# Designs tried in a protein design run: designed miniproteins, single chains, continued (5). Part 104

Each design is a single chain, and the fold is of that chain. pLDDT is the mean over its residues in the fold that is shown.

## One batch from the design tools (miniprotein)

Design m19605
Fold by ESMFold2-Fast:
Structure m19605 (fold): chain A 72 residues (1-72)
Amino acid sequence: VYVLVKFKEEMKISTVENLVKEVAEQVGIENAYLAAVINDKEYIIVVKEPEKAEDFVEALNKQPEVESAEIL
C-alpha cells in the first residue's frame, strides 16, 4: 500500500525516514519505508502490511509536523 504524506514545513529525508520508523513501531508495522520524494514537503511511503495502513495513516495525522496523510 502507498501512503502520501504532506508536511507543514520543509523536511530532511533523514527526518522523514526516522518519523516513518517511529510511527510504524507505534502501530506495530515492521515494513514501512520511504518509497519516493515528490518535493521537500511531500513523500510517498510504502506499507507492506495493508491491514495496518489505516492505523498508520491515523498515527501520521496525529504528528504535529504532518499536514495530511492518505492512502493512495
Scores: mean pLDDT 87

Design m19606
Fold by ESMFold2-Fast:
Structure m19606 (fold): chain A 72 residues (1-72)
Amino acid sequence: TEAAKKGIEAFEAKDYETAAKYFEEAAKQDPLSKVGSASFMASQYARALVVNPSEELEKKAREAVEVLKKEL
């Protein structure tokens, strides 16, 4: 979805707040799809990075975004 793609773009720019918003939108559009589920996971990690940025968390967030990319 367009929202998921914009979320990935924001995430790669390290704009985690914007990334979380787009991933949340993508998850709401089809919450039971693989894209929706992967977007939900990516949104949770992006939100966590806004609150507590860490290398460990960024690595897990990138892994979640890679899962989302495979479903697109």
Scores: mean pLDDT 82

Design m19607
Fold by ESMFold2-Fast:
Structure m19607 (fold): chain A 91 residues (1-91)
Amino acid sequence: APIPEELKERISEAVREAARALFEAADAGVISLEEAIGLTLLIMGDLNQTAMNGKDLDEAIALARRAVAAVRAGDRAALDAALAELSALAK
C-alpha cells in the first residue's frame, strides 16, 4: 500500500533532521562524507519501509535519532546497535 501523506511528511522531516546532523558530523571530521550520505539513505529507507509495513514509525524515528546521537558522540557500538534495531523494526 502507498505511504499516507501525513506519514510521508513525518518521514521527510525526520530524514532532513538526520541529514543535517550527519553532514554537520562529517564537516567536523567525526565521520566521512561518504558515511554521512550512506547513513542518510539507510535511515530514509528504513523509515519508509517501517511506514509501508505498518510498523511503529514513532519508535523508528526515535531509533534514527539514537543513531544520529551515537554518530555525534563518536560511539560506533551505539550507532551499530541503533541501526540494527531500526532495520529489524522496519521488516
Scores: mean pLDDT 87

Design m19608
Fold by ESMFold2-Fast:
Structure m19608 (fold): chain A 73 residues (1-73)
Amino acid sequence: MAAENYLKLFDEKKEIVLPYRPWDRENPKIQELYDKLKEIFEKYKNGEITREQFKAEVEKLLAEIDKARREAA
């Protein structure tokens, strides 16, 4: 599950790991979704949201990124 992998990587490295693809930097919709992911990572890192809330928000944003990639293809 994608969100579980992000939680694991964040816990192990204490850093933001984003699923960047070469085309993502040229797509403003995908860039907006990555900015939202960064915001959610910072909230979790600062203790502003719970692990469960973080997982739910990450899963939602990852699904929207996948949708945007399919629409761009």
Scores: mean pLDDT 69

Design m19609
Fold by ESMFold2-Fast:
Structure m19609 (fold): chain A 96 residues (1-96)
Amino acid sequence: DASAEFLRLLREALATDDPERRLELLRRAAELAREVAPEDVREALELLREIADSTDDPEVLRAVRETLLELGKAHPEFVLEITGLILYIIGLELDA
């Protein structure tokens, strides 16, 4: 189940304190983002927001934004929530 794997990768990315491991997990998640079930999208957005809030690494923030963009392409019904989170993350990058 790509959706369950995607959420597992995000939970592991949130739990790790290794920036390189976090980036690798996020890149793997981005490849599965389009296969995420609609009922799991809100949990995914919450996890991605928590990951963004837990880091000052611009590469990690960029990977989070790329994962959000892929989610948005598959789930146009969440486009406003996804766009709002992308703009929030861009704000974090500008304050860094």
Scores: mean pLDDT 86

Design m19610
Fold by ESMFold2-Fast:
Structure m19610 (fold): chain A 75 residues (1-75)
Amino acid sequence: MEEKIRKLSLEVQEAVTAALREALARKDNAAATQIMDLARETSGRIAQAYEDKDLKKVEEIVKETKAQLDAILAA
């Protein structure tokens, strides 16, 4: 369980880092701010789901976060 959650957390961190680099390369301060806010919210949500031992919810949060990062960069 811990190994799977660690792997999912790493995936989210990598996706956030890539999205933030792209926003900064574009000099899109609005997108960069949205990505940082989303990263903070997602970290809290993952921590709560981990305390609840809800792996399914962690997977859902990761999927939703990746979709939101794509939406921010597409706007």
Scores: mean pLDDT 82

Design m19611
Fold by ESMFold2-Fast:
Structure m19611 (fold): chain A 107 residues (1-107)
Amino acid sequence: EIEKAAEELVKAIRENEARRRGPAHADQTAELVKKVLDAIIDFAKRHPELQPAVLEALKEALERIKAGEDPSEAFGRAVSRLVRKVEEILGDEAVQELIDAIAKALG
């Protein structure tokens, strides 16, 4: 479910970025998004109570991209809302864990 949603989201982002900014930019953006998604999925495996929120965020990002929103903006909004849900459910330490995991994945 989550892994499939992540794969569909990466594909949609790559295809939309290729149309907007060309294949090289699409490849770079897809690689960065995949790294962030891999970090989020690993975080969700450590915190199973967040799996519904992660799945919801991925589906929301995909639907916004299909509706014509900029892929980077749609993805950024979904990640921001997920961070808020993490804070509501698990608190500030879990938010810091997620932010650190994403930062580490991006280098």
Scores: mean pLDDT 82

Design m19612
Fold by ESMFold2-Fast:
Structure m19612 (fold): chain A 59 residues (1-59)
Amino acid sequence: SEEEKQLEIEAQVLANMQHLTKWTEDQVREYLEKLAEVRGDYKKMERVLELFKKTKPYL
């Protein structure tokens, strides 16, 4: 679906960002929690985190 493709893109961006910043998985989770709080979508955040764990950095 288009929504799933968008979440995959967000997970890839996050994986690339994590590679550059050297954030831990806990720091990535904290970032997503803050983002979800602003957007009001915790379900989307959990899905992005799941996809992120399966995603290799592109950079």
Scores: mean pLDDT 77

Design m19613
Fold by ESMFold2-Fast:
Structure m19613 (fold): chain A 90 residues (1-90)
Amino acid sequence: EKEKLEEKKKAIEKLKEIVENGNEEEQKGAALAAAAEVIKAEAKKKGLSDEETLERMKKKHEEILNSDPKKVAEENLKKLEKLLEEEEKK
């Protein structure tokens, strides 16, 4: 349990570094990765099916391609941090 939380925290930290210091392509990748993890965590919490989870990921991918990737990455990283805090309390 705690080992998995530590891995998730390290992943978030790496994505933050990419968002701050990376180029636009790397920032888009970080936004997609962070958004995918948020969607997976929310899907688990809400009891969504794999099909519903994939549909949400597809919509988010489309949104990211048409938005500021740095802002989207920052927003999704904040959501991941909140989800990790909730998981730690369990």
Scores: mean pLDDT 77

Design m19614
Fold by ESMFold2-Fast:
Structure m19614 (fold): chain A 112 residues (1-112)
Amino acid sequence: SDVQQLVQLLDQVAELARQLAAQETDPELQRLAREIATRALSLSAYIEDNKDKLSSQTLQQLTQLAQQVGELLQQALASTDDEERLRLLRKAQELLDQMQQILNDEVLNYQK
């Protein structure tokens, strides 16, 4: 299902972020990577808990955003520059913020 695909992508995002945190020596980059992993798992759980309230359009939009987060984390893992990694992780956080806002809006609208 679309929900299963999105959950799998968020689980992959969490795994990539955990790998990045384990490889990082910079404390700020380690902290951001751990936060991304935690947030991805929280979004995954929230989506599963609210799957009956999510439209196919919303699931498609969230899937696209989750794919973009995964790509940013893959770029961060491949980077040798701490400043570039920090920028990529901050972009990933912004996309996770967008996903959370979309989910909150969809769930709120369903309750009307």
Scores: mean pLDDT 88

Design m19615
Fold by ESMFold2-Fast:
Structure m19615 (fold): chain A 91 residues (1-91)
Amino acid sequence: EVEEKIKKLIDEAEKALKNGDLETAIRYLMEAVFLYHTNKISEELKERIDKLDREFYEKATPEQLDLAGELSRELSEKLHELYKTKNLIGK
């Protein structure tokens, strides 16, 4: 189920990027990246995420890169919080 959800998020991000809606594209991409880091997924999906990330950064304006930086920082904070909680409960 998680892999299907990630596939849908990647598909939606790809569509948004193709249509020039980079804000929507980066939001879907960040959701896919969060699920990827919190779940084991196939290498094929990981490669699709990496490719989409590169395509976004190639097309993004400075303002859109700033938005991506904010979303990436939020993702990093969520991942750190999750790993800290897991470490405290697992001991």
Scores: mean pLDDT 76

Design m19616
Fold by ESMFold2-Fast:
Structure m19616 (fold): chain A 75 residues (1-75)
Amino acid sequence: MFEFELTIPKELSPEEALELAQEIVHSRDDPDAVGARLSEKDPNKIVVSAKTEKTAAIVASTVGIELAARVAGEK
């Protein structure tokens, strides 16, 4: 299994960022996308997991973009 870590923006709670990441993973309907979880080593990071390195990188990039968009959409 391949994993990529993403830093959670300070404007978002770990729980909010995790929910967004999990929604993105599930919405892809990609059998190689496995899931997202909070990092066991750093609570300010999310870990994205996939069966292939390419899928893990793509999902991690998508989550990163959506986290940035969520912050930009704040009042």
Scores: mean pLDDT 79

Design m19617
Fold by ESMFold2-Fast:
Structure m19617 (fold): chain A 90 residues (1-90)
Amino acid sequence: MKEKTLEDIEAMFELYIKRAKERNDPKGIELTKYVLEKVKELIEKGAPVDLVREAASRGLAAANRAVQENDFEKGKKEIDKIYEEVLKKI
């Protein structure tokens, strides 16, 4: 179960990373990878699939906002808050 969830999440994030590479957006790549690392930590800690999907969806939304606003520090803080909120539910 953990392996399949990880594969599904990695496939989704690979698509977002590919799109950021096509736009020549190094900060978008960095933030997307940062979300992926946090989501992987949740999977390793045994988070249920619904919480993993919530963290991934909210994290990617925060990364996209940070790229649009050109405020990457704010983006990282929002991603960290999402991770901590989801982690508390485990």
Scores: mean pLDDT 81

Design m19618
Fold by ESMFold2-Fast:
Structure m19618 (fold): chain A 63 residues (1-63)
Amino acid sequence: SLKEFLEKMARDITGDEERAKELVERALQKLEEHKDQIPSNISLEEYAGNILAEVILEEREKE
């Protein structure tokens, strides 16, 4: 599933399962807000992965 894909990606990047779940939840909320803005030339997984990467980078900058 999309959620499992994002959770694995977040775990691989953060090394923290609890934090990964929180970041994935934030990414999924942002994805739902921008669902109508997904470009036709990109997959849902690729678009969601890009949102997750942005969320992770933003969180790291706040540390």
Scores: mean pLDDT 78

Design m19619
Fold by ESMFold2-Fast:
Formats: structure tokens, C-alpha cells, sequence
Structure m19619 (fold): chain A 80 residues (1-80)
């Protein structure tokens, strides 16, 4: 159903937001290590920031899908 498809996408968005929060906490951990291991910590921060950008792009795509009633109807047909 459209409602089941909408709930599934909303749940996926929330899971992605929680993952971003965890990655942001990891970045703060590496920032605290910058004075001790600057090169390694900087590399890890850059990699984590890239992961966050990828997840934000996925959230934006899912939010666009949620706003598209015709797309939601087509996705719901795939669940029948």
C-alpha cells in the first residue's frame, strides 16, 4: 500500500539520520585526538565527512520520493 511504502521510506530516513548522528560523534572523538595524531585523525575526519555527505544525499532523494505521490503509488504497486 501507499501508506506502507511511505512508512518504510520514513523509517529509512530516520535510520539514516541516526547514522549521521553517530558519525558526527565519531568526528568529535577524532577532533579530540588531533593534537596527538594529526595526520591520521584528519584523514578519518575527512572520510567520515564524506560518508555524512553521501547519507545526506540519500535522505534528500528519499524525501523527494515521499513528496512524489505518483512515485509512491508505483512503489506501492510493487508491494502488492
Amino acid sequence: SVEETRRRLERQIEELREQIKMLEEEIEGYKSLLPLTPELSKKEIEELEEKIRTLEALIAALERALADDELLARLAEGLA
Scores: mean pLDDT 84

Design m19620
Fold by ESMFold2-Fast:
Structure m19620 (fold): chain A 107 residues (1-107)
Amino acid sequence: SEKKKEIGKILLEITEIVVDLIYGNISEKEAINKLNELIDKLAEIKGLSKERLNLAKEIFNLIVKKLLESKTSEEILENLEYLSKLLDLIINGSSISELEELKKEIE
């Protein structure tokens, strides 16, 4: 329950940063730095390997870039769906192959 509570707090902080990013209340650099810190904490709780963590961070940075490049509400929703998929793969377990597939879908 304590680990589940910590994961919930991290997910809430990720959500707050993403909302601030979409509304222009935070810079790309500040958002990426804070989000990478939160992904590090999430990976530590879930026991991700360094290789999976590095790939997850690459995908996260790509999603942040795509969110900033989004011109329509539909594009924002699509990139938020990719974010949801990434977080699911981190929390519920994933192979390198599944993370690479997600990266290819976003690129």
Scores: mean pLDDT 85

Design m19621
Fold by ESMFold2-Fast:
Structure m19621 (fold): chain A 51 residues (1-51)
Amino acid sequence: SMEQRLNEILDRYAKKSVKDATQEEVEIVSREIRRVMDRGLAASRARLAAA
């Protein structure tokens, strides 16, 4: 699910040329990727604790 979420975010920005992306848009994407990764890590820790 985390990989699917990352691919969705990347696919949305692949439709825009990265060359035409503003610095603000790059920062938003970077923040969203980090947020998704942090959420995935939290879920993984919960699964390990449940095992």
Scores: mean pLDDT 68

Design m19622
Fold by ESMFold2-Fast:
Structure m19622 (fold): chain A 67 residues (1-67)
Amino acid sequence: MEELEKFAEEKAPEVEEVASWPPEERVKFGIELYKEFLKLTKDPEAQEELQRAIASGEEKLKNNDTS
C-alpha cells in the first residue's frame, strides 16, 4: 500500500493542470492511474477493489449517467 502511494506521487501531474481539466478527462485519468496501481499491488483483495473501481468508472463514462 505504501508503495502504491509513492507511485501515485511520482505519476501525479501538477495539481494546477489537473484542476483545469474537464471532469470527464479527470475521471479518465483516474481510471488509467487505477490500472497502474493494479499492476503494482500484491494484495488480491486490493486488486479486486481496483478492478471494481476501473469497471465502475468505465461504465459511467460509457453511459454518461450524469445527465
Scores: mean pLDDT 67

Design m19623
Fold by ESMFold2-Fast:
Structure m19623 (fold): chain A 88 residues (1-88)
Amino acid sequence: MKEQEELVEEALKGIEENRPALEERVRENSADPEAALKELEKLIAEAKERIKKAPAETKDAEETKEKLEEVEKELIEGVEKIIEKYAK
C-alpha cells in the first residue's frame, strides 16, 4: 500500500512538473489556444483521477507502476490529438 501510494504521488508530481511545457506546446500549435488549453486541463484532470485509482485496480506495486506508465502514455497521445484538432 505505502509503495503504491508513493508511486501515485510521484506520477502526480511528474504531471504537475510537465504541465507548463504541455500548456506552452498546446498554445504555440493551436489556432484556438483558449479552447485547446481547456481541453488539455480536462485531459490532465482525467489522467490524475486514473492515477489515483490505479492502486485499487492493480494487484501490487509492479502492476500499479505499469498502469501509471499506460496512463502517462495515453495523456501524451491525448495532447497530440488536441494539437492536431486545433492546428487548422
Scores: mean pLDDT 83

Design m19624
Fold by ESMFold2-Fast:
Structure m19624 (fold): chain A 57 residues (1-57)
Amino acid sequence: EEKVYTDGFTGEEFTDPEELITRTQDAFVEEFTGEKIDEPLSDEERKELIKKYLSEQ
């Protein structure tokens, strides 16, 4: 059963709820770093971006 989920952060629509969750987390990282993320990040990649952002402070 195909369902559409909307990311409240970006307004993007997804048919996979896991993609929605990942994109929502990535949207937080985008706001945190000010950089756009075009592909969903892994947990490791997300942590690396946050670490880089903190090191630039």
Scores: mean pLDDT 62

Design m19625
Fold by ESMFold2-Fast:
Structure m19625 (fold): chain A 86 residues (1-86)
Amino acid sequence: MKEYFESLPPERQQAIALTATVLRLIGAAEELELALGDPSASDAQIAAARQAALDAIRDAQRLLAALPAPDPALQRAIARAREALA
């Protein structure tokens, strides 16, 4: 997989990285919401889900800053994950 990914044009690699980052943000937000809504979830599980969402937001913000133009889908995914943390 990695060798195939590295053989792709840079713009294709960036598009794949953008899609993966958006999906990671959505997944982290959904995991946090599920943990918060689960009465059997431990404080440690909720804390881990919050940390995963914070890490995803941080990495996504670095990617957004590195882009030549703002990506609306990435910006919306970051906002969605931040809403889950509130």
Scores: mean pLDDT 78

Design m19626
Fold by ESMFold2-Fast:
Structure m19626 (fold): chain A 65 residues (1-65)
Amino acid sequence: MRVVTLGVRLADDVDMEAARPELEAIARRYGVELTLFPEDRVVAVTGEEANVRAAVEEIRARYGA
């Protein structure tokens, strides 16, 4: 399977620190890795393509700009 990294921009009103535990729970549920870039308001999601796309969709729906 292909490993990919996709970025999600979070909405301006999202507290990145407060959102971290839920973002990490989403990562565990989908079997992907997260890297937070608070200065850019971006979360990078890395893993198998199908899992990354599903995780990105959920993060964008909940926290996306």
Scores: mean pLDDT 80

Design m19627
Fold by ESMFold2-Fast:
Structure m19627 (fold): chain A 65 residues (1-65)
Amino acid sequence: SANKEKLLQQIDEQIATLKAELEKYKDSDKERVKALELQIEQLELQKKWIELNTDEERHKRMLEG
């Protein structure tokens, strides 16, 4: 649905923002970099969960129909 696409786009924008912050600190603050990497990892996992619930069920129904 359009709402799911918007949610995935918002997650992608958040990941991009965190990656930009990571570039600012990558050579100076390793602890901040680690915190940003963990935040990005959590958002990537959330994105995969959303994709898994939508694509796998759709593919199964298409193969049966």
Scores: mean pLDDT 75

Design m19628
Fold by ESMFold2-Fast:
Structure m19628 (fold): chain A 80 residues (1-80)
Amino acid sequence: EEDLKKAEEYIKKANEYFDKSRAAVEAGDVDTARANLKKAVDYYFKAVQYLKKVDPEKAQELRDEFTAKAEEIGRAIDAA
């Protein structure tokens, strides 16, 4: 349960930084978008590590989801 709570906290932080990265892209601030994307990726890796201890299948699903989000935002940054 403790590992699950930590995973949920890191998922929340990762999503907050993904949202900040998207907002920065929309504002034309590519440097801020990259910095926030890096923080989002760092937090999702931490979330996956904790979730893997409790539910490896769900950890893989989370990894796939955040990889897709990171690729989407990365493409948006490259297009900006």
Scores: mean pLDDT 83

Design m19629
Fold by ESMFold2-Fast:
Structure m19629 (fold): chain A 71 residues (1-71)
Amino acid sequence: MSLEEAVREAAERYGADPDKVMEAVRKILEELSKITGTPEERALAVSRVLTEMGLDDKTRQAAADAVGRLL
């Protein structure tokens, strides 16, 4: 599944803005690329990025769904 496809499907599913979901997913993937730690450290990084971006609930859920499909 492509990044664009995963973002579009998640945004449609949760009624979120696909541009915001794409921005969130790209930010999460950037942070994960910097981390070579445990799965727990990576999960914390994902949670931190989502929180820092101040996303609404729909966008946050859509971004988490899209990242889950890509990982």
Scores: mean pLDDT 76

Design m19630
Fold by ESMFold2-Fast:
Structure m19630 (fold): chain A 82 residues (1-82)
Amino acid sequence: AEAAARQARVDAFEAKAGEYQALLDKMTQEKEEAIKRWEEKVKEDPSYKPLLEATKAHLDLMIKTLQDAADGYRAEAEALRA
């Protein structure tokens, strides 16, 4: 039945959204710890400031990519329910 096939697709997209959300949550926590370490290095030696800023930009991009993936899979699941 079409309804059963649709539900299977919803379940698959929700499972993928959950996987990317878990990765996002982990990356967000690791980012906070990494930034604190780099801030301590900058406090000891200001020459590390460009590396701190580059690290922030890199981690922000990674987090956005994971968020966009999770949001995309949630949107696909929601569209199938509508």
Scores: mean pLDDT 85

Design m19631
Fold by ESMFold2-Fast:
Structure m19631 (fold): chain A 65 residues (1-65)
Amino acid sequence: SAEERELYYRALGEIQVALANKGLEAMKQVAKRLIDEFEKKGLFEVAERIKEQVEILEKMLARRG
């Protein structure tokens, strides 16, 4: 749980940096790669939390442009 929380926040940081510097499509590619890596390691809860955050970011950006 503590280790999974650390992995989650590190992944969020990488996703946020990609969004800020390279935009939505780059953010989606980084998120997809991280989700796949976590699922391969059996970290399904972390992967699901990342999916939820990506959906939130996409909805916010779609509304605002």
Scores: mean pLDDT 83

Design m19632
Fold by ESMFold2-Fast:
Structure m19632 (fold): chain A 80 residues (1-80)
Amino acid sequence: SDFEKSFITALNEIKKEAEKQGLPEIVELANRAIDAVKNKDYEAFLKALEEIKQVAEKHGNLRIVNTAEGLIRAVRERLA
């Protein structure tokens, strides 16, 4: 769906930013999130997004934090 493609696009932007900033844990989590979206496993997707947010907060990367927050909100609205 266009919504799933939008999620994958945003996750690839998180991945690129994490690669540029030398944050390999976020790169790995973004790959897990992409796989979860492709498998329509939105529970695993939410867990990966929460972990991306937590790791980004520890590193002070507010751009990734804000993007993850937006994705978490969008997924939760879809599951309600």
Scores: mean pLDDT 86

Design m19633
Fold by ESMFold2-Fast:
Structure m19633 (fold): chain A 103 residues (1-103)
Amino acid sequence: APAVTGRTSLAALGALSYFGAVTPGALVRIVSAVTGVSRRTASRTLRRLLERGLVETFRDPKTGKRLVSLSPAGLAALGENAEAVRQILAENKELIEEVAKKE
């Protein structure tokens, strides 16, 4: 994808800006729940964001779990889409929080 304009990509970046860092599985569940796409489509979106360098993975030293967070490029893309991301988060706040509580 040539630009970060898709609702699935913006939902993923928005979730990471709200939570800081989450597991790949949690991010896939959040994106799927917020946008109504399948978990497979959400997982494909995460892969594309990783390939584009908009998100990065690291190991949490406290839990040993692999986490996903915003890269500097992802933060810049989020800033360019701040209004759209704010709307997505506001419309789906309760759903995002409920999905994030589950392992």
Scores: mean pLDDT 75

Design m19634
Fold by ESMFold2-Fast:
Structure m19634 (fold): chain A 90 residues (1-90)
Amino acid sequence: SMADVKARADQTIAWFNQMISDLQALKQQHADNPVLVQMIDDTISDLNNMIAEIKKALAEETPENAQAILDVQVTIAQKNYDAVLRAAAA
């Protein structure tokens, strides 16, 4: 149902906002590393765009299409976030 998709989307948006917060803290810790700072800034920008796309999908799409969009955004966000964390740990 759309209510189930919206509930999952609300949780996903909260999770993406937590990632953004954690990335902002990581950026401050690595302010002297311009390559990592750029990677973090790009990832924050992408996460904000993903939140906008999820909100748009909830407003404009069928439940099935909104769910598919949500699944794709979650997969991309997780991979990009993990890549930043690996780069920061190097």
Scores: mean pLDDT 91

Design m19635
Fold by ESMFold2-Fast:
Structure m19635 (fold): chain A 78 residues (1-78)
Amino acid sequence: MKEIIDILAELAGIELTDEQFEKALKLLKKSEEDLEKKLGKEVTELLLEYTKKVLKTSDNEKLKELNEEFKKKLEEIK
């Protein structure tokens, strides 16, 4: 989780090409099985959707909203 969050922080404000976005999605999909084993299906799906949204967003205000929504949804899974 820490490594993914750090990558998202570095990508925040960087405009990704469609090729770069597709490569990032393929890497996330490849790690999906390992994430499901460690975190469970609900948390893994939430993390993947959050990551996908962040990678297509360069607006700092929207990034803050996505971060807040992600935290809220994590609390709801309990």
Scores: mean pLDDT 63

Design m19636
Fold by ESMFold2-Fast:
Structure m19636 (fold): chain A 87 residues (1-87)
Amino acid sequence: SEREKAIRETSENLLKVAKSSDEMVDKIRTSAGEEVKRVLDETARRMGRLLDLYRRHRDTAGQEYRQRAEEVLREGVERVRELIDKA
């Protein structure tokens, strides 16, 4: 259906954005200490699980997982920034 196609395309675009963000965050990690690496690994793991749920539940429930995944990524990036600023 047209709705199913739109959901698939939106999910694919979200994954591309998440991948680009992860690459930027990984570059920051390589220039920082073990604490930053730990925070990034935790954030990636939590975000990955939520994005997997978003992919499986492409209905109203999936939208909530997407929003939470974006929130987890933002929180993780903010924590990493604070750690780098203190280093």
Scores: mean pLDDT 66

Design m19637
Fold by ESMFold2-Fast:
Structure m19637 (fold): chain A 95 residues (1-95)
Amino acid sequence: SRAEKLREKAKALGMELSDEFLSMPLEEQLKYLDERIEELKKKLEEILEKIKEMTATEEPSVAREEVLRLTAEALRLIGELINLELLKKFLESLE
């Protein structure tokens, strides 16, 4: 039933959860989500640093396409972060 509730919540968020994750104890599921959230935050920081570097050092015409690409990637990661944080809050509510 916790696995079923998690699948339903993930589906609403546009996410697919592995059977391996769904079979984990609650504490391990929370740890897994925390580790994924931290990894995504780190990737987002790296992308933002690259955008800053490119806008400071490159001519605008040269940097434009790469900055737009990196910005789109950052927005995608932000969406994934929001979904993982919502899933974690939902999982905590099942305790």
Scores: mean pLDDT 84

Design m19638
Fold by ESMFold2-Fast:
Parts: C-alpha cells; sequence; structure tokens
Structure m19638 (fold): chain A 87 residues (1-87)
C-alpha cells in the first residue's frame, strides 16, 4: 500500500476564494483515507471538508467537489486520487 499526502488547492465557485485541503489517499486502491481543511473561509470550505471526508472513491470525491468547485478542478482532484495524474 502506497499512501500519498498532498495539499490540494481548489477555488470556491461562488466567491473565488482559495480552499486548501490536506488529503491522504491510496492511488493504487483509488481510495481517500483522510481530509483536513488547511485554508478557506465560510461554509463552503467547511462543507467541502465534511463531504470529502465521507467520500471514499474518486467518483464520490468528484461529486462532493462539484457542489463547491468548478467541473475542471473537481475532475483534476478525482484523477489525482485515482493515480491518473500527479498531485
Amino acid sequence: MKIKIVALRVTDKETGEDIILLVSYDPERKEILGVTLLYGSGEAAKNLERDLRKARTPEEAREALLKYTSEEEAEEVAKIIAGEIPA
């Protein structure tokens, strides 16, 4: 098992503010292991942390991200978790 821990930056689609999340994941298993909010103001950042903590797979992560971020950023993060692109 190879665990990766990365800081991911996404943009709140409503405010344009940065949200930075510390994400631990296993790209071989395509599984999220943990999520911690490092930076972000307002309810969108807190809600994204909560929803991503419930996400297990890249598809679930993409669905959670689409509520708060752009389609492009949601797809990029899902591909990172899936081990398809580097973080």
Scores: mean pLDDT 84

Design m19639
Fold by ESMFold2-Fast:
Structure m19639 (fold): chain A 62 residues (1-62)
Amino acid sequence: ASITTEEAKKIVKASRQAIDAVEAGDLDTAREILLNEAKLSEEAADQFLRGVQGLLAIEKAR
């Protein structure tokens, strides 16, 4: 299925909100945002969260 520009914008906004939640240590809220707002599958949401956690760990190591 094709993603529209409007749908892509919603996914980007939800992704940023999820990243903000991960930075706050609220992984449950981040997962809910990805599932409900971005309409990602559970697997895709988990992969996204792992990626964000990895990036934050790199930033903390600086």
Scores: mean pLDDT 76

